Designed miniproteins, single chains, continued (2). Designs and how they scored, part 16

Each design is a single chain, and the fold is of that chain. pLDDT is the mean over its residues in the fold that is shown.

## One batch from the design tools (miniprotein)

Design m4562
Fold by ESMFold2-Fast:
Structure m4562 (fold): chain A 72 residues (1-72)
Amino acid sequence: SKEKAIEYAKQALKEITENAPENKEAQEYVMQAIKALEAGDVEKAIEYLKRAKELANKGAQEYLEKAIEALE
């Protein structure tokens, strides 16, 4: 579900902004993923979510994984 993926991506963004606010690169990738999902570009969104997961803290990684699973 695209809607479910957006919700999980927003939760991941909140986790990064609260626990690693200096991690601007991870925040940028999550924001790009949300924009791609809203535009209907699922393939691009998955790419951005995977990039964000590589850079994010463990709590955010769990939400990013759930977002990817909701799209695959």
Scores: mean pLDDT 86

Design m4563
Fold by ESMFold2-Fast:
Structure m4563 (fold): chain A 69 residues (1-69)
Amino acid sequence: MSEEERKREGEEAIKAARELVENADKLTYSQLVAAYVLAIAAMSFGLEEEAQEVIDELRKRAKEIEKKK
């Protein structure tokens, strides 16, 4: 992939991950995993700081899901 294509793919991945977090006040386990995978993909494309912010938010949401029961 070109460097520009890689950057765009990373940006699309992080946007998708953020949309999952924003749209689901209570993420299902599948949505949590999907958002986490998208954040990891964004890190692989060089968006480490933005991906880390999403991962930190997902960790907080995961605790809420765990406590729901």
Scores: mean pLDDT 73

Design m4564
Fold by ESMFold2-Fast:
Formats: sequence, C-alpha cells, structure tokens
Structure m4564 (fold): chain A 72 residues (1-72)
Amino acid sequence: SLKEVQAEIQELLREIVKLYRENPDDEELRKLFREAVDLADQGFKALDAGDLEKAKQILEKLKEILKKMKEL
C-alpha cells in the first residue's frame, strides 16, 4: 500500500541521515546522501500522485544506497 511504502522510505531515509551525520566529511558518503535525498523527494512526489510502482522502484534504489553506505 502507499502508506507502507511511505513508512519504508521514511525509515530508510532516517538510517541514511544517521550514517551521514556520523561521518559528514566523507566525500563518498556525502555523494550517496545527496543521491538518497533526491530519490526520497521523487518517491514522496510519486506517493502524492498515487504512483505506487514508481514509489516502489525508488524504495529499491534507496535500499541499494543504504547498502553501499554501510559497506564504506
């Protein structure tokens, strides 16, 4: 559902923000953080439009960014 996807995007964004705050001078983390913020904005816009498929695609991309950030 749209509410479930919204909750998952919000949770992923919280984890991404936390990782960036712990090492804000890391250029690779900063790059991934910026990509995540742009994707989250697109995701929330898709949710506002009722585009569940686009929101799910963005959710998967956010999961990949979080995975990359954790592996740094």
Scores: mean pLDDT 85

Design m4565
Fold by ESMFold2-Fast:
Structure m4565 (fold): chain A 80 residues (1-80)
Amino acid sequence: SSIIDDMVSIINQSSVNGRISHGQFTRSVRQMQDRYPDITQDQVDDMIRRVQSQDTDGDGYVSVDDAKKTVTDWLKSKGY
């Protein structure tokens, strides 16, 4: 799926030291929404919330592996 490949690419490009901040992930997903207008605002908000829930230590970051898995699983569940 091109959308899954693009999201994985964006997560990789936005990560620093194997982690991505909540702010950077949110900006990247909203930029992707411009390319894929079929993705609703509610779907974007749900995806952001799911990735942020992987921040178990509350430091404002998630691992790149957790972000990729969460996004990939979610997009597949929506038929992408």
Scores: mean pLDDT 81

Design m4566
Fold by ESMFold2-Fast:
Structure m4566 (fold): chain A 66 residues (1-66)
Amino acid sequence: AKVVAEGITDPTSQTALALYAIGLGGEATVYDTEPGKIVAEMPTVEAAKKVAEHAESLGGKATVLE
C-alpha cells in the first residue's frame, strides 16, 4: 500500500515520518522538488494507515492508496 503525505515542511518531522515508515517495514521518499511531500510504500494497508495517522499528527495531510 502507498501513503502520500503533504504539508510536512519541517526537516525533523520529515525524518521522523520516514524512519517510522521504515520501522514498519516500508520505504519512504522525501521530495526535495515538492516541499513537504513524503511518499511511503508500505507492506500492508494497516501499516500504511499508521503512517498516515503519524503524518497527520505532525500537521500534514495523508492519503492512503490501495
Scores: mean pLDDT 79

Design m4567
Fold by ESMFold2-Fast:
Structure m4567 (fold): chain A 83 residues (1-83)
Amino acid sequence: MEAVELAVETAAELAEERGVPLSEEEKEEIIEEALKEPTVNEGILTAARKAEEIMLEKGLSEREAAIIYTATAIRAIGHLLDS
């Protein structure tokens, strides 16, 4: 759970830096979707993917959205491995 929440917060922080902030409702939607996955690792990847989809819908470029996806996945998985 904490690793999925860290993924969402990481994506939100990176998105805000690019002028496309995630709303509280969008963050909650991402967490709910991620928690449907059978494993924490799959939940992290689903959170990163859903955040990427939302950022693309908000007009972020494919390259910038992919950077957010990658950084989010790396940070959250790293936290899980350190725990």
Scores: mean pLDDT 81

Design m4569
Fold by ESMFold2-Fast:
Structure m4569 (fold): chain A 82 residues (1-82)
Amino acid sequence: MDEKTLYIAEAAVYALHVATLLQIARDKGDEEAAKFLEEALDRVSRLVNEAEHSTDIEKARQLVEEAKKLAEEARKRFDEMM
């Protein structure tokens, strides 16, 4: 596969992780957790989209790393609110 495609695929996995946490928060009825996870998912999704449209492979890699950090922060906050 194209190296850029692999970076985009990795970022999509981070978006899926946040989406999974959001579904758990919604199923639990935790409105406050759902709100911050919706914001986190929007941010991660925007980074994935930006990386996909980037012509610079290093820029795409940096955007994917930022998406990973946001997903990890979202998980940490979710754990704290559980």
Scores: mean pLDDT 81

Design m4570
Fold by ESMFold2-Fast:
Structure m4570 (fold): chain A 55 residues (1-55)
Amino acid sequence: MGDLAKVLKEAAERSKDPEAREYFLKAVEAYEKGDKEEFREYAEKGSEHLNRELG
């Protein structure tokens, strides 16, 4: 199910880190173009930025 693009856009809006937001937005663009590899890379980078943030 799902619209992964919407989930990633919401994640970008919720992110305080501008770099995390950029990674999620790039993941959305890759997803819409069908670039599955770039989509996965950018989505994972965004998630790691959120997990590593010191607050």
Scores: mean pLDDT 73

Design m4571
Fold by ESMFold2-Fast:
Structure m4571 (fold): chain A 78 residues (1-78)
Amino acid sequence: DRVEPLIEQLKSADPAVRREAALELGRIGDERAIEPLAEALSDADPAVRDAALQALLRIGGERTERALAAVKPLPAVP
């Protein structure tokens, strides 16, 4: 199972590892990755945030839309 190790790699101290894990999770398309990828949208590194967004868009579907809504609790944005 490739998904669980990649989800753990999203928590790596190295932003390059987190970015690679996010992109690979998007390629695999497993629903188990949706919530961890949605959390990665709040990552400190903009390249990791972009990779997580690309991965979520690649996976797609209603579950991805719900996860994206969940990581944008208020206060929002102009």
Scores: mean pLDDT 75

Design m4572
Fold by ESMFold2-Fast:
Structure m4572 (fold): chain A 87 residues (1-87)
Amino acid sequence: MITVRPVGNEINKAVQKVIDNGIKDVTLIVEARAGYISYSDAKALVKELNEGKVTRTSLHGSPLDQSLLQDFIKNNLKKAELKITGV
C-alpha cells in the first residue's frame, strides 16, 4: 500500500506528483493541525475524496484544483484518511 501525506495544505502539488508518476492504489493522508487545516475542514475534504466529489475551491487559503482532484480520485486514489496532530 502506498501512502502519500501532503505537506500542510499543498494538496494539488502532492496529487500532481502522484499522477505524473503513475502511482496507483494511493492512500492519501489529510492532516488536521493548528494553524493549517481545521479538523472540520480536513474531515470534509476526506469525505469528498472518498465519495468521488470535490466541491471545495480552497483549503486554508491554498487553491484546490477540482479537475486535478477528480482525475486523481478516478485513476490513483484507493482511499483518503484523516490524521489529527496536536490533540
Scores: mean pLDDT 75

Design m4573
Fold by ESMFold2-Fast:
Structure m4573 (fold): chain A 76 residues (1-76)
Amino acid sequence: SELDKLEAELEALLDQILALIATDPARAQQLIAQMEGLLQQLRSLAQTPAQRARVLALSNRIITRIRAAYEAKLAS
């Protein structure tokens, strides 16, 4: 489904962002902006309560992982 495809794209993009935070933070910021666009598309496709809960859980997980990576970089 389109929801599954966007979720897979977000996971791949997240992995790229996490790798780039340490090596190329400017590029990481560009990819974060792209990721925000994909998250908005994912939210627009979520029409059932179960789909909305899935998108919320994914969004929270992504935000938590990116925040942790920036905090780790700042503490280095």
Scores: mean pLDDT 85

Design m4574
Fold by ESMFold2-Fast:
Structure m4574 (fold): chain A 89 residues (1-89)
Amino acid sequence: PRATPEEIDAAVELLAAAVYLSIAKKTGDPETVRAAVEEARRAGELAKKIGNEDLVKSARGMAQEALRLAKEVGDEETAKLAEDVIKEL
């Protein structure tokens, strides 16, 4: 079956989060970690709206990894953002 526009949007945001996490893991750049959290949040909100529990779970997992990286680089603001995203998903 054809994917809905919302499913495509959620998948694109998840892919963006995964790419930013991969870069952040190698560079330790706080701005890249923050971008990963923001993309995971967008993906999770879209996934919740369409009722796709697997996509919600994936977005939550990416936010959890971003939280770990934010703590590792010492970015307390991004860590707090990631914690809030995890709680909302």
Scores: mean pLDDT 83

Design m4575
Fold by ESMFold2-Fast:
Structure m4575 (fold): chain A 106 residues (1-106)
Amino acid sequence: KTKELLKKYFDAVVLFNVEAYIDENGNVVVSGKQEEFEKYLKAGEYLRKGKEAMENGDFETAIEYYEKALELDPKSKTAWRNLAEAYEKLGDVEKAEEYRKKADEI
């Protein structure tokens, strides 16, 4: 889990030109915050919460989280595909197909 956390922060550092390091207490410290960096982290948090809702069978809550992730990152193929899957699980096949097509267009 620590290696996965580091990888996410390194990706953000490259994209948003911020510096990140781990302090002696294991906390991730970021020097300089960009608004885009904070939106990226928040979008990832919403995707995680949506996935947890999907795993619990709470498809309506998953849709809400995936929609919030898309408000922050509208080019997320992952968010569009997950949104489509949630609608399919609710039986809304027309919306599921629409959102899958949207993901494929990105």
Scores: mean pLDDT 72

Design m4576
Fold by ESMFold2-Fast:
Structure m4576 (fold): chain A 94 residues (1-94)
Amino acid sequence: MDPKEGVEYLEKGKEYFEKGDYEKAIEYYEKAIEIFEEALKKDPENEETRLNLAEAYEKLGEVYAKQGDLEKALEYYVKAGIIVLELAVKRVLK
């Protein structure tokens, strides 16, 4: 899939989040995640796509936190954190 489409969905999710439409924010963040995950199946080492996926997970966690779903919020924050830490470790080892 085209990673640009994932970025467009991520930005739409942010727009709905700022408007307080958490249901639509979740829908768009989940669509962004799907696109980034499919892009990474073809190019698993693409740092830009991995960072975009981490941001989408972080934003989805933030929406669930705002809804009071702390278990889902923590799950997505952890997924985002793992990606960021893996990228940081890879950069240090270079």
Scores: mean pLDDT 85

Design m4577
Fold by ESMFold2-Fast:
Structure m4577 (fold): chain A 92 residues (1-92)
Amino acid sequence: MEELRKRIEELEKRIKENPNDADAYVEMADAYLQLAREEGFDPELLEKAIEYAKKAVELDPDNARAYGTLIEAYRLLGDEEKAKKVREEFEK
């Protein structure tokens, strides 16, 4: 969707201005995950969602949304082992 593309562009600007904005990385991960769903679960878009969600977890290890996005993106890629490891990290 055009709205989703504009959201990604605004989030990219926000991250450029503040590279430590954990919430911006969570929103970017969610945006790429949504885009992947709309485009038939494109692995490249799922990998982008994983990349941004991992950065969000690195900046804020207590961010439940970032862990949720990581788990879902790994599952959609078929990487159940990585999804399991992420779940175990969050439950500690």
Scores: mean pLDDT 82

Design m4578
Fold by ESMFold2-Fast:
Structure m4578 (fold): chain A 61 residues (1-61)
Amino acid sequence: GSIEEAREALRALDTDGDGLVSVEEAVRVLEEHGFDGEKAREVDVDGDGLVNGGGALAAAL
């Protein structure tokens, strides 16, 4: 399903294996898969421009 596709796309962005991706990339990927990518910005509580990919996906659902 589209949820699994978004999850795999977010995982592919995590090239460092730290579990973190850029907020801008997470928003774009989620929107491309039909989710509310703007919700991913809400999990960037530190304002460092990085979010946990799983948390971003969960917020966008």
Scores: mean pLDDT 74

Design m4579
Fold by ESMFold2-Fast:
Structure m4579 (fold): chain A 70 residues (1-70)
Amino acid sequence: MKITDEEIAVALGLIYAGIARKLDGLPQEVVDELIRKTEELAKTLPLDEALRQMKAWIDEAVARVRAERA
């Protein structure tokens, strides 16, 4: 099956949305930045590698927001 860069970006976006919903109250600004970075990754890296990078960025963003609120 032929996988396009756009299909990869959509798949990453859906996975990211699932993670973001698990962490209620994540600022929309942070969500938008993570989606943008995911779209850029999807154009360059295979899905598996892009998912690992995306998870790391989500974890960093969550830690940053929690530190700001503490």
Scores: mean pLDDT 64

Design m4580
Fold by ESMFold2-Fast:
Structure m4580 (fold): chain A 103 residues (1-103)
Amino acid sequence: KKEELDKRVKEIAGMTIEEALALLRYDAEHSPDRERAQRAITALNIAYKAVIAADLPDEAVEHLARAVQAMKERRYDEATHHAGEAVLVARPLIEEKGKEVTV
């Protein structure tokens, strides 16, 4: 699942989620926008886990890819927004799929 998600995000955004997170960690230490970069790191990590748990729904993957694309342009607030939208799409699907441990 993780490798499939990374491949799909890279096809859309030109960068994997792990590459995006590495770049954001660098920005968090070296950029004047450290706080925004840190927020984007947190949002992307939450979204990444949620999209995997939801079994890669197309809408959530597209939102996650848009978050990575916004991050490539250092639009941290947009990256955080799109990551949040991926979570909003993924969350009800996780609940509906009846994962016994998480319902």
Scores: mean pLDDT 78

Design m4581
Fold by ESMFold2-Fast:
Formats: structure tokens, C-alpha cells, sequence
Structure m4581 (fold): chain A 72 residues (1-72)
């Protein structure tokens, strides 16, 4: 899915030291489908990425929000 590909690219950037995770939050969600959004952080340099992932075996959704910026 687009969410899976985008998450993999972000995770690869973090693993390579190209991106820094400043904040990460994961919480249960009642969403019925996966989704991905990206928006500029309002008061900080960086981008807020929000993913909703659905566990295919349980049908439970989880929402992960990350504040990411480029390593400088």
C-alpha cells in the first residue's frame, strides 16, 4: 500500500541517519482503512507524518504520529 511504502521510506531515512525522529506517538484507532498524511510542524522545523495501519489478522487500527526533520 501507499502507507506501507511511505513508512518504509521514512524508516530507511531514519536508519540511514538522514532523518531525526523528535517525537513519536502510537495509539489505538477506530479507523477502518489505512491512511497517511504529512503536514509542516506548526512551531518547529520539520514535518508531522501520521499513519493509520490496520492489522490484517485482528482488524485493529493503530495511529502513529511522528515529528521528523532532516539531520543537519
Amino acid sequence: SVVERTKALIDAGVAAGRLVVEEEKTEPSDAKEDSFTAEPAPDKPGVIYTYVEIDPETGKAYKTTRLLREAG
Scores: mean pLDDT 77

Design m4582
Fold by ESMFold2-Fast:
Structure m4582 (fold): chain A 58 residues (1-58)
Amino acid sequence: SAAVAAGAAAGAAAAKAGADVETSGRIHYQMGLEAGGDDRQATLGGTAGALAAAGSPA
């Protein structure tokens, strides 16, 4: 959903700003829930976004 994608992007941005994967995932999780996304979608998107940011060249 759009909520998952938006949360993943926010999580990835947080990771690049020095936040760890857990913090980035939590940011996405909260945004996903606020946008009407379900628990599973929010969690999956956030983790994927944070991991993508962590794996990309800085």
Scores: mean pLDDT 61

Design m4583
Fold by ESMFold2-Fast:
Structure m4583 (fold): chain A 77 residues (1-77)
Amino acid sequence: SRREELIRRFGEEAGLGKSVTDALIRGYRNGASDEQIVRAIGAALGLPQEQIEEAIRILREKGLEAALRYLLELALA
């Protein structure tokens, strides 16, 4: 699915590693929401709560791809 492709691409570009990326995709397949996926990524990256909440705001306004772009910028900073 498009969401699985976005998660896979994010994991590769952010350097999360295959095991973490595979776990996120399994979570999504098992019914995890976009919000749960964004929170899990934020936690895996060790982001402060303020940045995780900003990613959730972007998710609600602009969708998953925009939220992942924001998280990627933080991961590469």
Scores: mean pLDDT 87

Design m4584
Fold by ESMFold2-Fast:
Structure m4584 (fold): chain A 75 residues (1-75)
Amino acid sequence: MEEALRRSEERGQSKVPAVKAANKGVEDAKKDRAAGVTLSDEEIVQAHKNAEKNGGTDLKAMYDNGKASEDLISR
């Protein structure tokens, strides 16, 4: 995991992977929503809980949470 952060620093970013994952989720949710694809209430709740439990350590959890947050805002 720290080695993944090290590779991100090579691009001039240090702890940005978690933030990038969340932002990527938001961008993906906007595209999916434009295509008629949205998350269910259950998926949104689970994504938030998973991200809260794993913090910035789990990039997939951060991505899913970003996606869920955008879907909630769009409702």
Scores: mean pLDDT 69

Design m4585
Fold by ESMFold2-Fast:
Formats: sequence, structure tokens, C-alpha cells
Structure m4585 (fold): chain A 112 residues (1-112)
Amino acid sequence: AEATQSPSSLTVPVGGSATITNKVSGVPDSEVKAITWALQSPSGEGKGLVYGGSNRPSGVPDRFTGSASGNTATLTISGLQPEDTGAYTAVANRSPGGEAVATGQPTLLTVS
């Protein structure tokens, strides 16, 4: 499977919004709909933001939303805060065995 995440980098003002897309080819749309989004902070700490394409873990703000259409998964972040700065990755859970594989290049988001 091939995956392309865009943009590769993005700078957005505090209070703005960001949209990150991950286009995956060569896999069923069900895998795209099940993508997990994760943030790695500049300090190296990782945090899950969205799982199963659109679900949020407990404690993740509702300003993070995941969606999918066809072969494209999208993460939208509203009301951006400085703490949202970091590397955003999409992770596909592959079936039938279920393995977590990062899809495409991470997006580097800076909130200024």
C-alpha cells in the first residue's frame, strides 16, 4: 500500500484551524476509516488523538476531529493552542492480523 500525508509542514496562528489529510491506496476503505491519529510533541511524548477514524480517547479535547471519505483520512483541529505543536502521524491497523503501521510522512505543525 502507498500513503501520502499532506501538508508536510504547516504554521497556523493560535485560535486558527488545521486540516491534515492522509491518502492511502492499495488498501480497503475500511482500513482508511479505521486510521488512528497521533501527536508526538517536540519533547518526544506521544499521544493518541483519534482512533477508528473518528473516535476520541478520554481526555482528548473535542477540537480534534477525524473523518474519512473513500481512500482519504482527515484530521481537523480547531481552536489551535501552542500545545498542539508537534508531529502528526496517521497509523493504519492492517487486517486480518492487525498491525499498526505509520502511513506516509508526518505533518509538522507549528502554532505561533
Scores: mean pLDDT 75

Design m4586
Fold by ESMFold2-Fast:
Structure m4586 (fold): chain A 61 residues (1-61)
Amino acid sequence: ADAYTERGKELYAQGRYEEALREYERALQLDPSHREAWLNRGRALDALGRTGNYERALRAL
C-alpha cells in the first residue's frame, strides 16, 4: 500500500493525475482504511476535473 501511495504522489507531482489516481486506487485495494490514499485520491479526482483530461472525455463524445 505505502509503495503505491508514494508512486501516486510522484505521478501527481508530475501532473499525471490519471496514473496517480490509479496508484491510489491500487493502494486502497490492498488497504481500504489507508487514510493518506483516500485523501490523495480525492485530490487527484479534483485535479482531473480542472485539467485538460476533461477535453479528452469531451472529444470522445
Scores: mean pLDDT 72

Design m4587
Fold by ESMFold2-Fast:
Structure m4587 (fold): chain A 83 residues (1-83)
Amino acid sequence: SSEEIIKEKIKEFKDLLTQMQEDLSENARSLSPEEITERIKEYKQEIADKFDLPEEQKKLLVATDEISEQIAIIEEAVKKKLG
């Protein structure tokens, strides 16, 4: 069902966020705050590409820092593809 696909994609997104947090925790001691910010942006761009987000949604995801808002962007993009 569409609901199950959306739930699966949100779980996939959350798993990717966990991987980002683990990568940052391993490297944070050797990175400046500016370098950490850039790594987060790069990771968000890679996530957007994995979900095949349109350019506008990709830019919105990269600009969005709140996890709940990021999840909403992914959910809406997946719903539009299924609709």
Scores: mean pLDDT 81

Design m4588
Fold by ESMFold2-Fast:
Structure m4588 (fold): chain A 103 residues (1-103)
Amino acid sequence: PDITPESVEALIETLRSLGTPADILAAELAEFLVSLGHPSLGASLALELHHHKDDLEKVRTILQSFLSRLSPELAAKVLAFLIEKARELGDDALVAIAEELAA
């Protein structure tokens, strides 16, 4: 699929409007990856997280797989951002996933 800056921006806005912690985290991760020059990675990750937001084990597996495909430097940045945002959202399940991925 063709990913344009406008389509990624629209996706981020839509996910934020849904208001669940998982959807807000997906939107924040997409925006962060766009800021690092990786809009296609951000959009892909956010869509996968949204599709599986009710399956915590699948969310963990998606994030683990995603991080494993990145350079060590990019993976460290994404993981640090994930932990910070999960804690900010106050979602204990997402915090547990983020901390497990950091271990």
Scores: mean pLDDT 82

Design m4589
Fold by ESMFold2-Fast:
Structure m4589 (fold): chain A 95 residues (1-95)
Amino acid sequence: GSEIEKLKEEIEKLALEIGKLALRVAPKEEILRAIGLTLRAIGLILDNDIEGLVETAKELAELALKYASEEEKEEIEELLERLDELYEKLKELLG
């Protein structure tokens, strides 16, 4: 019920926050990839494809981690840990 909807909303928010960080830290040569992955994440939200959204968020995080400062890396890693925690809870509820 409402718990599944709340978990999906939290996963969506985390994926978009990871996308924002990737867009912020990406150098000029990677910016089109960061934009493309962010647009893909938005499309997956609209399609209610949470598995694809989590995969795309992880790709955005990998891109961001490559170029991020030490402080930004800590933030990205914390967002990824939270994303994995929420996605595991969602999978448990879905059976």
Scores: mean pLDDT 88

Design m4590
Fold by ESMFold2-Fast:
Structure m4590 (fold): chain A 58 residues (1-58)
Amino acid sequence: LVEDARKDLAAAERALAEGDYAAALTGASHAQRLAIKAGDEELKERAEELRREALANV
């Protein structure tokens, strides 16, 4: 779960950097769900921040 959340977050960060805000939002949302299941507050906060940035640019 934690490793999967990190991979999804990394993919979302890459999508955001490339200007693919829809993919970034999808990846960040998935990473957030996995972080919640894993109980990892740091990953959850990072995913929420990335999701907000992606959503602001869509």
Scores: mean pLDDT 79

Design m4591
Fold by ESMFold2-Fast:
Structure m4591 (fold): chain A 63 residues (1-63)
Amino acid sequence: MPLGVAVAVEDYEATKPDELSLKKGERVLVLEAVDAEWFRVRSLETGREGLVPVEHLEFTGLE
């Protein structure tokens, strides 16, 4: 079950093939917490999946 919807708080540039580049303000569906530092997400704009650092995301679906 997805963990929720989050927004990129700043641009992130993927450094490895398994990572996803995000633009500030891009919305993603957080699919799972891989570890304490990384989420696996799917972009709601492009449908692409990849790993993103947790500190680059802010959950929006908590209210």
Scores: mean pLDDT 79

Design m4592
Fold by ESMFold2-Fast:
Structure m4592 (fold): chain A 60 residues (1-60)
Amino acid sequence: SDLEVLQERLKIALEHAKKNKELGKEIIKELDEMIEELKDTDPEAAKLLEEYREELEKIV
């Protein structure tokens, strides 16, 4: 499913962010833009991205 693919990509991004905090900050910025676009079209994906954003903020 599209959500499974998104979860796999977000997990990879989180691992990269743990090793590079500057990359983590850039990912957060991209997540904010993606969340804004998805809120009306795919609220489940938007919520998943919001949860990963919270995890990234703990690292950066």
Scores: mean pLDDT 78

Design m4593
Fold by ESMFold2-Fast:
Formats: structure tokens, sequence, C-alpha cells
Structure m4593 (fold): chain A 91 residues (1-91)
């Protein structure tokens, strides 16, 4: 359902925030190997987030979601993209 997808999207967004904090700590310590591992995990999460958003778009065609929910999803995608791109520059 759309509600189940939104919950999974919320959970992935929370995991991206957690990994971003871990990446900041690893960067401060100069731990390049840990940064590479975190980057790989962030890229996998971003890919999964995009896949869930595409599934959500298919459900939205049948029963449109409120605009505020799409705004939240767009913010999550932008945040995840920014986090991945920033991590790539540090590695």
Amino acid sequence: SAEELLKEIDELAEEVVRLEKEAEEAAKKGDKEKLKEILKKLEELYKKLKELVEKLKELDKKEPLPPVKWARVAIYLAAAYYTVERAKKIV
C-alpha cells in the first residue's frame, strides 16, 4: 500500500541521516576506508529510496496522495542525493 511505502521511505530517510553523522565522524578522524564503506551504503540506500518512490508514483496514478506527502518525499530524495555527493567529494 501507499502507507506502507511511505513508512519504508521514512525509515530509509532516518538511516541516511544516521549514516551522514557516521560519515562526518569518520571524516574528522581521517578514516578514508570507513568513509568508502559508508559511501557504498549511502549509494545503496539512495538507490532503494528511488525505487520505492517509483512504486509510490505508480500507486499515486490510481489514488493521488496529498501534496504535503510528496513534498516530504522530495525533501528526502534531495537530502539523500546531497549526502551521497558530499561523501563522494571527501573520499
Scores: mean pLDDT 84

Design m4594
Fold by ESMFold2-Fast:
Structure m4594 (fold): chain A 79 residues (1-79)
Amino acid sequence: SRIDAILAALEAAIAAGDVEGIERALTALYVLQDQMSDAQLRRAAALAREAARWAEEHGDTRLAKGSRALADQLEARLA
């Protein structure tokens, strides 16, 4: 699916340290969140947490804050 492809792209971008790739994937997930299954929401939230941790380790405070906010929002949909 399109969402699974975006999740794979986010995982790859984090591994590569590709800030633009991380930002594009997170933005796409934000837009598509209403179309996600529970499994996709869980994976997206986990990857957004990982992106936030990566960004914090590299001093990107804006990316860390945005990634964490998205993870919280996605997790809230699972309640």
Scores: mean pLDDT 90

Design m4595
Fold by ESMFold2-Fast:
Structure m4595 (fold): chain A 68 residues (1-68)
Amino acid sequence: TVEEIKKKIRELNPSASDEDIDRAANSILAAKRALEAGDEELARRYLEKAAEIAGIPVEKVREILEEA
């Protein structure tokens, strides 16, 4: 769920603003939809964007996506 994604981001970077957490979570959900559509390149871009916004490593963003 989106709330579980937001919780995981907050745990990894407690200094992130609620706005940045929301933006990063939406980017992760967009990546999930891109993967479901078969667009791996678009999904990668969304994950990289989420990592940048949230201030966490892209590997951790990928883990959050896989658990979502």
Scores: mean pLDDT 84

Design m4596
Fold by ESMFold2-Fast:
Structure m4596 (fold): chain A 64 residues (1-64)
Amino acid sequence: MKELFDELARRIAEAAKQGRDALKKTVDEFAEKYGLKELADMIKNAIDSLENPKKGTKPKTIKL
């Protein structure tokens, strides 16, 4: 099962690029419905990671 969870997390991370909002919602429902709290935590971390690079701690725009 853990192997499938890892693969699922990867797919969610890829899909997050298209619809992060929808995925976060699905992940939340998944965790509550199927009792996959650990899986949801991993997926949420992956989604959050994809958003984190966008903002960073202090966004700085550098041009050539």
Scores: mean pLDDT 61

Design m4597
Fold by ESMFold2-Fast:
Structure m4597 (fold): chain A 57 residues (1-57)
Amino acid sequence: KQEAIAREVGATLRVIGLETTIRWAEEGRVPEEEGEKARAELPEARRALEEARAAVE
């Protein structure tokens, strides 16, 4: 119960962090290589978030 909520919070923060990194790379704030790495990780992070949300419900 409490563990599921913590997992959802962690997954949400991971997705937000990756999306922020992608935006910063598009704006030239970070190297494009960091943006590519974030884009590669984003689908898995989003899937993990969906799984975490389902576990809380």
Scores: mean pLDDT 80

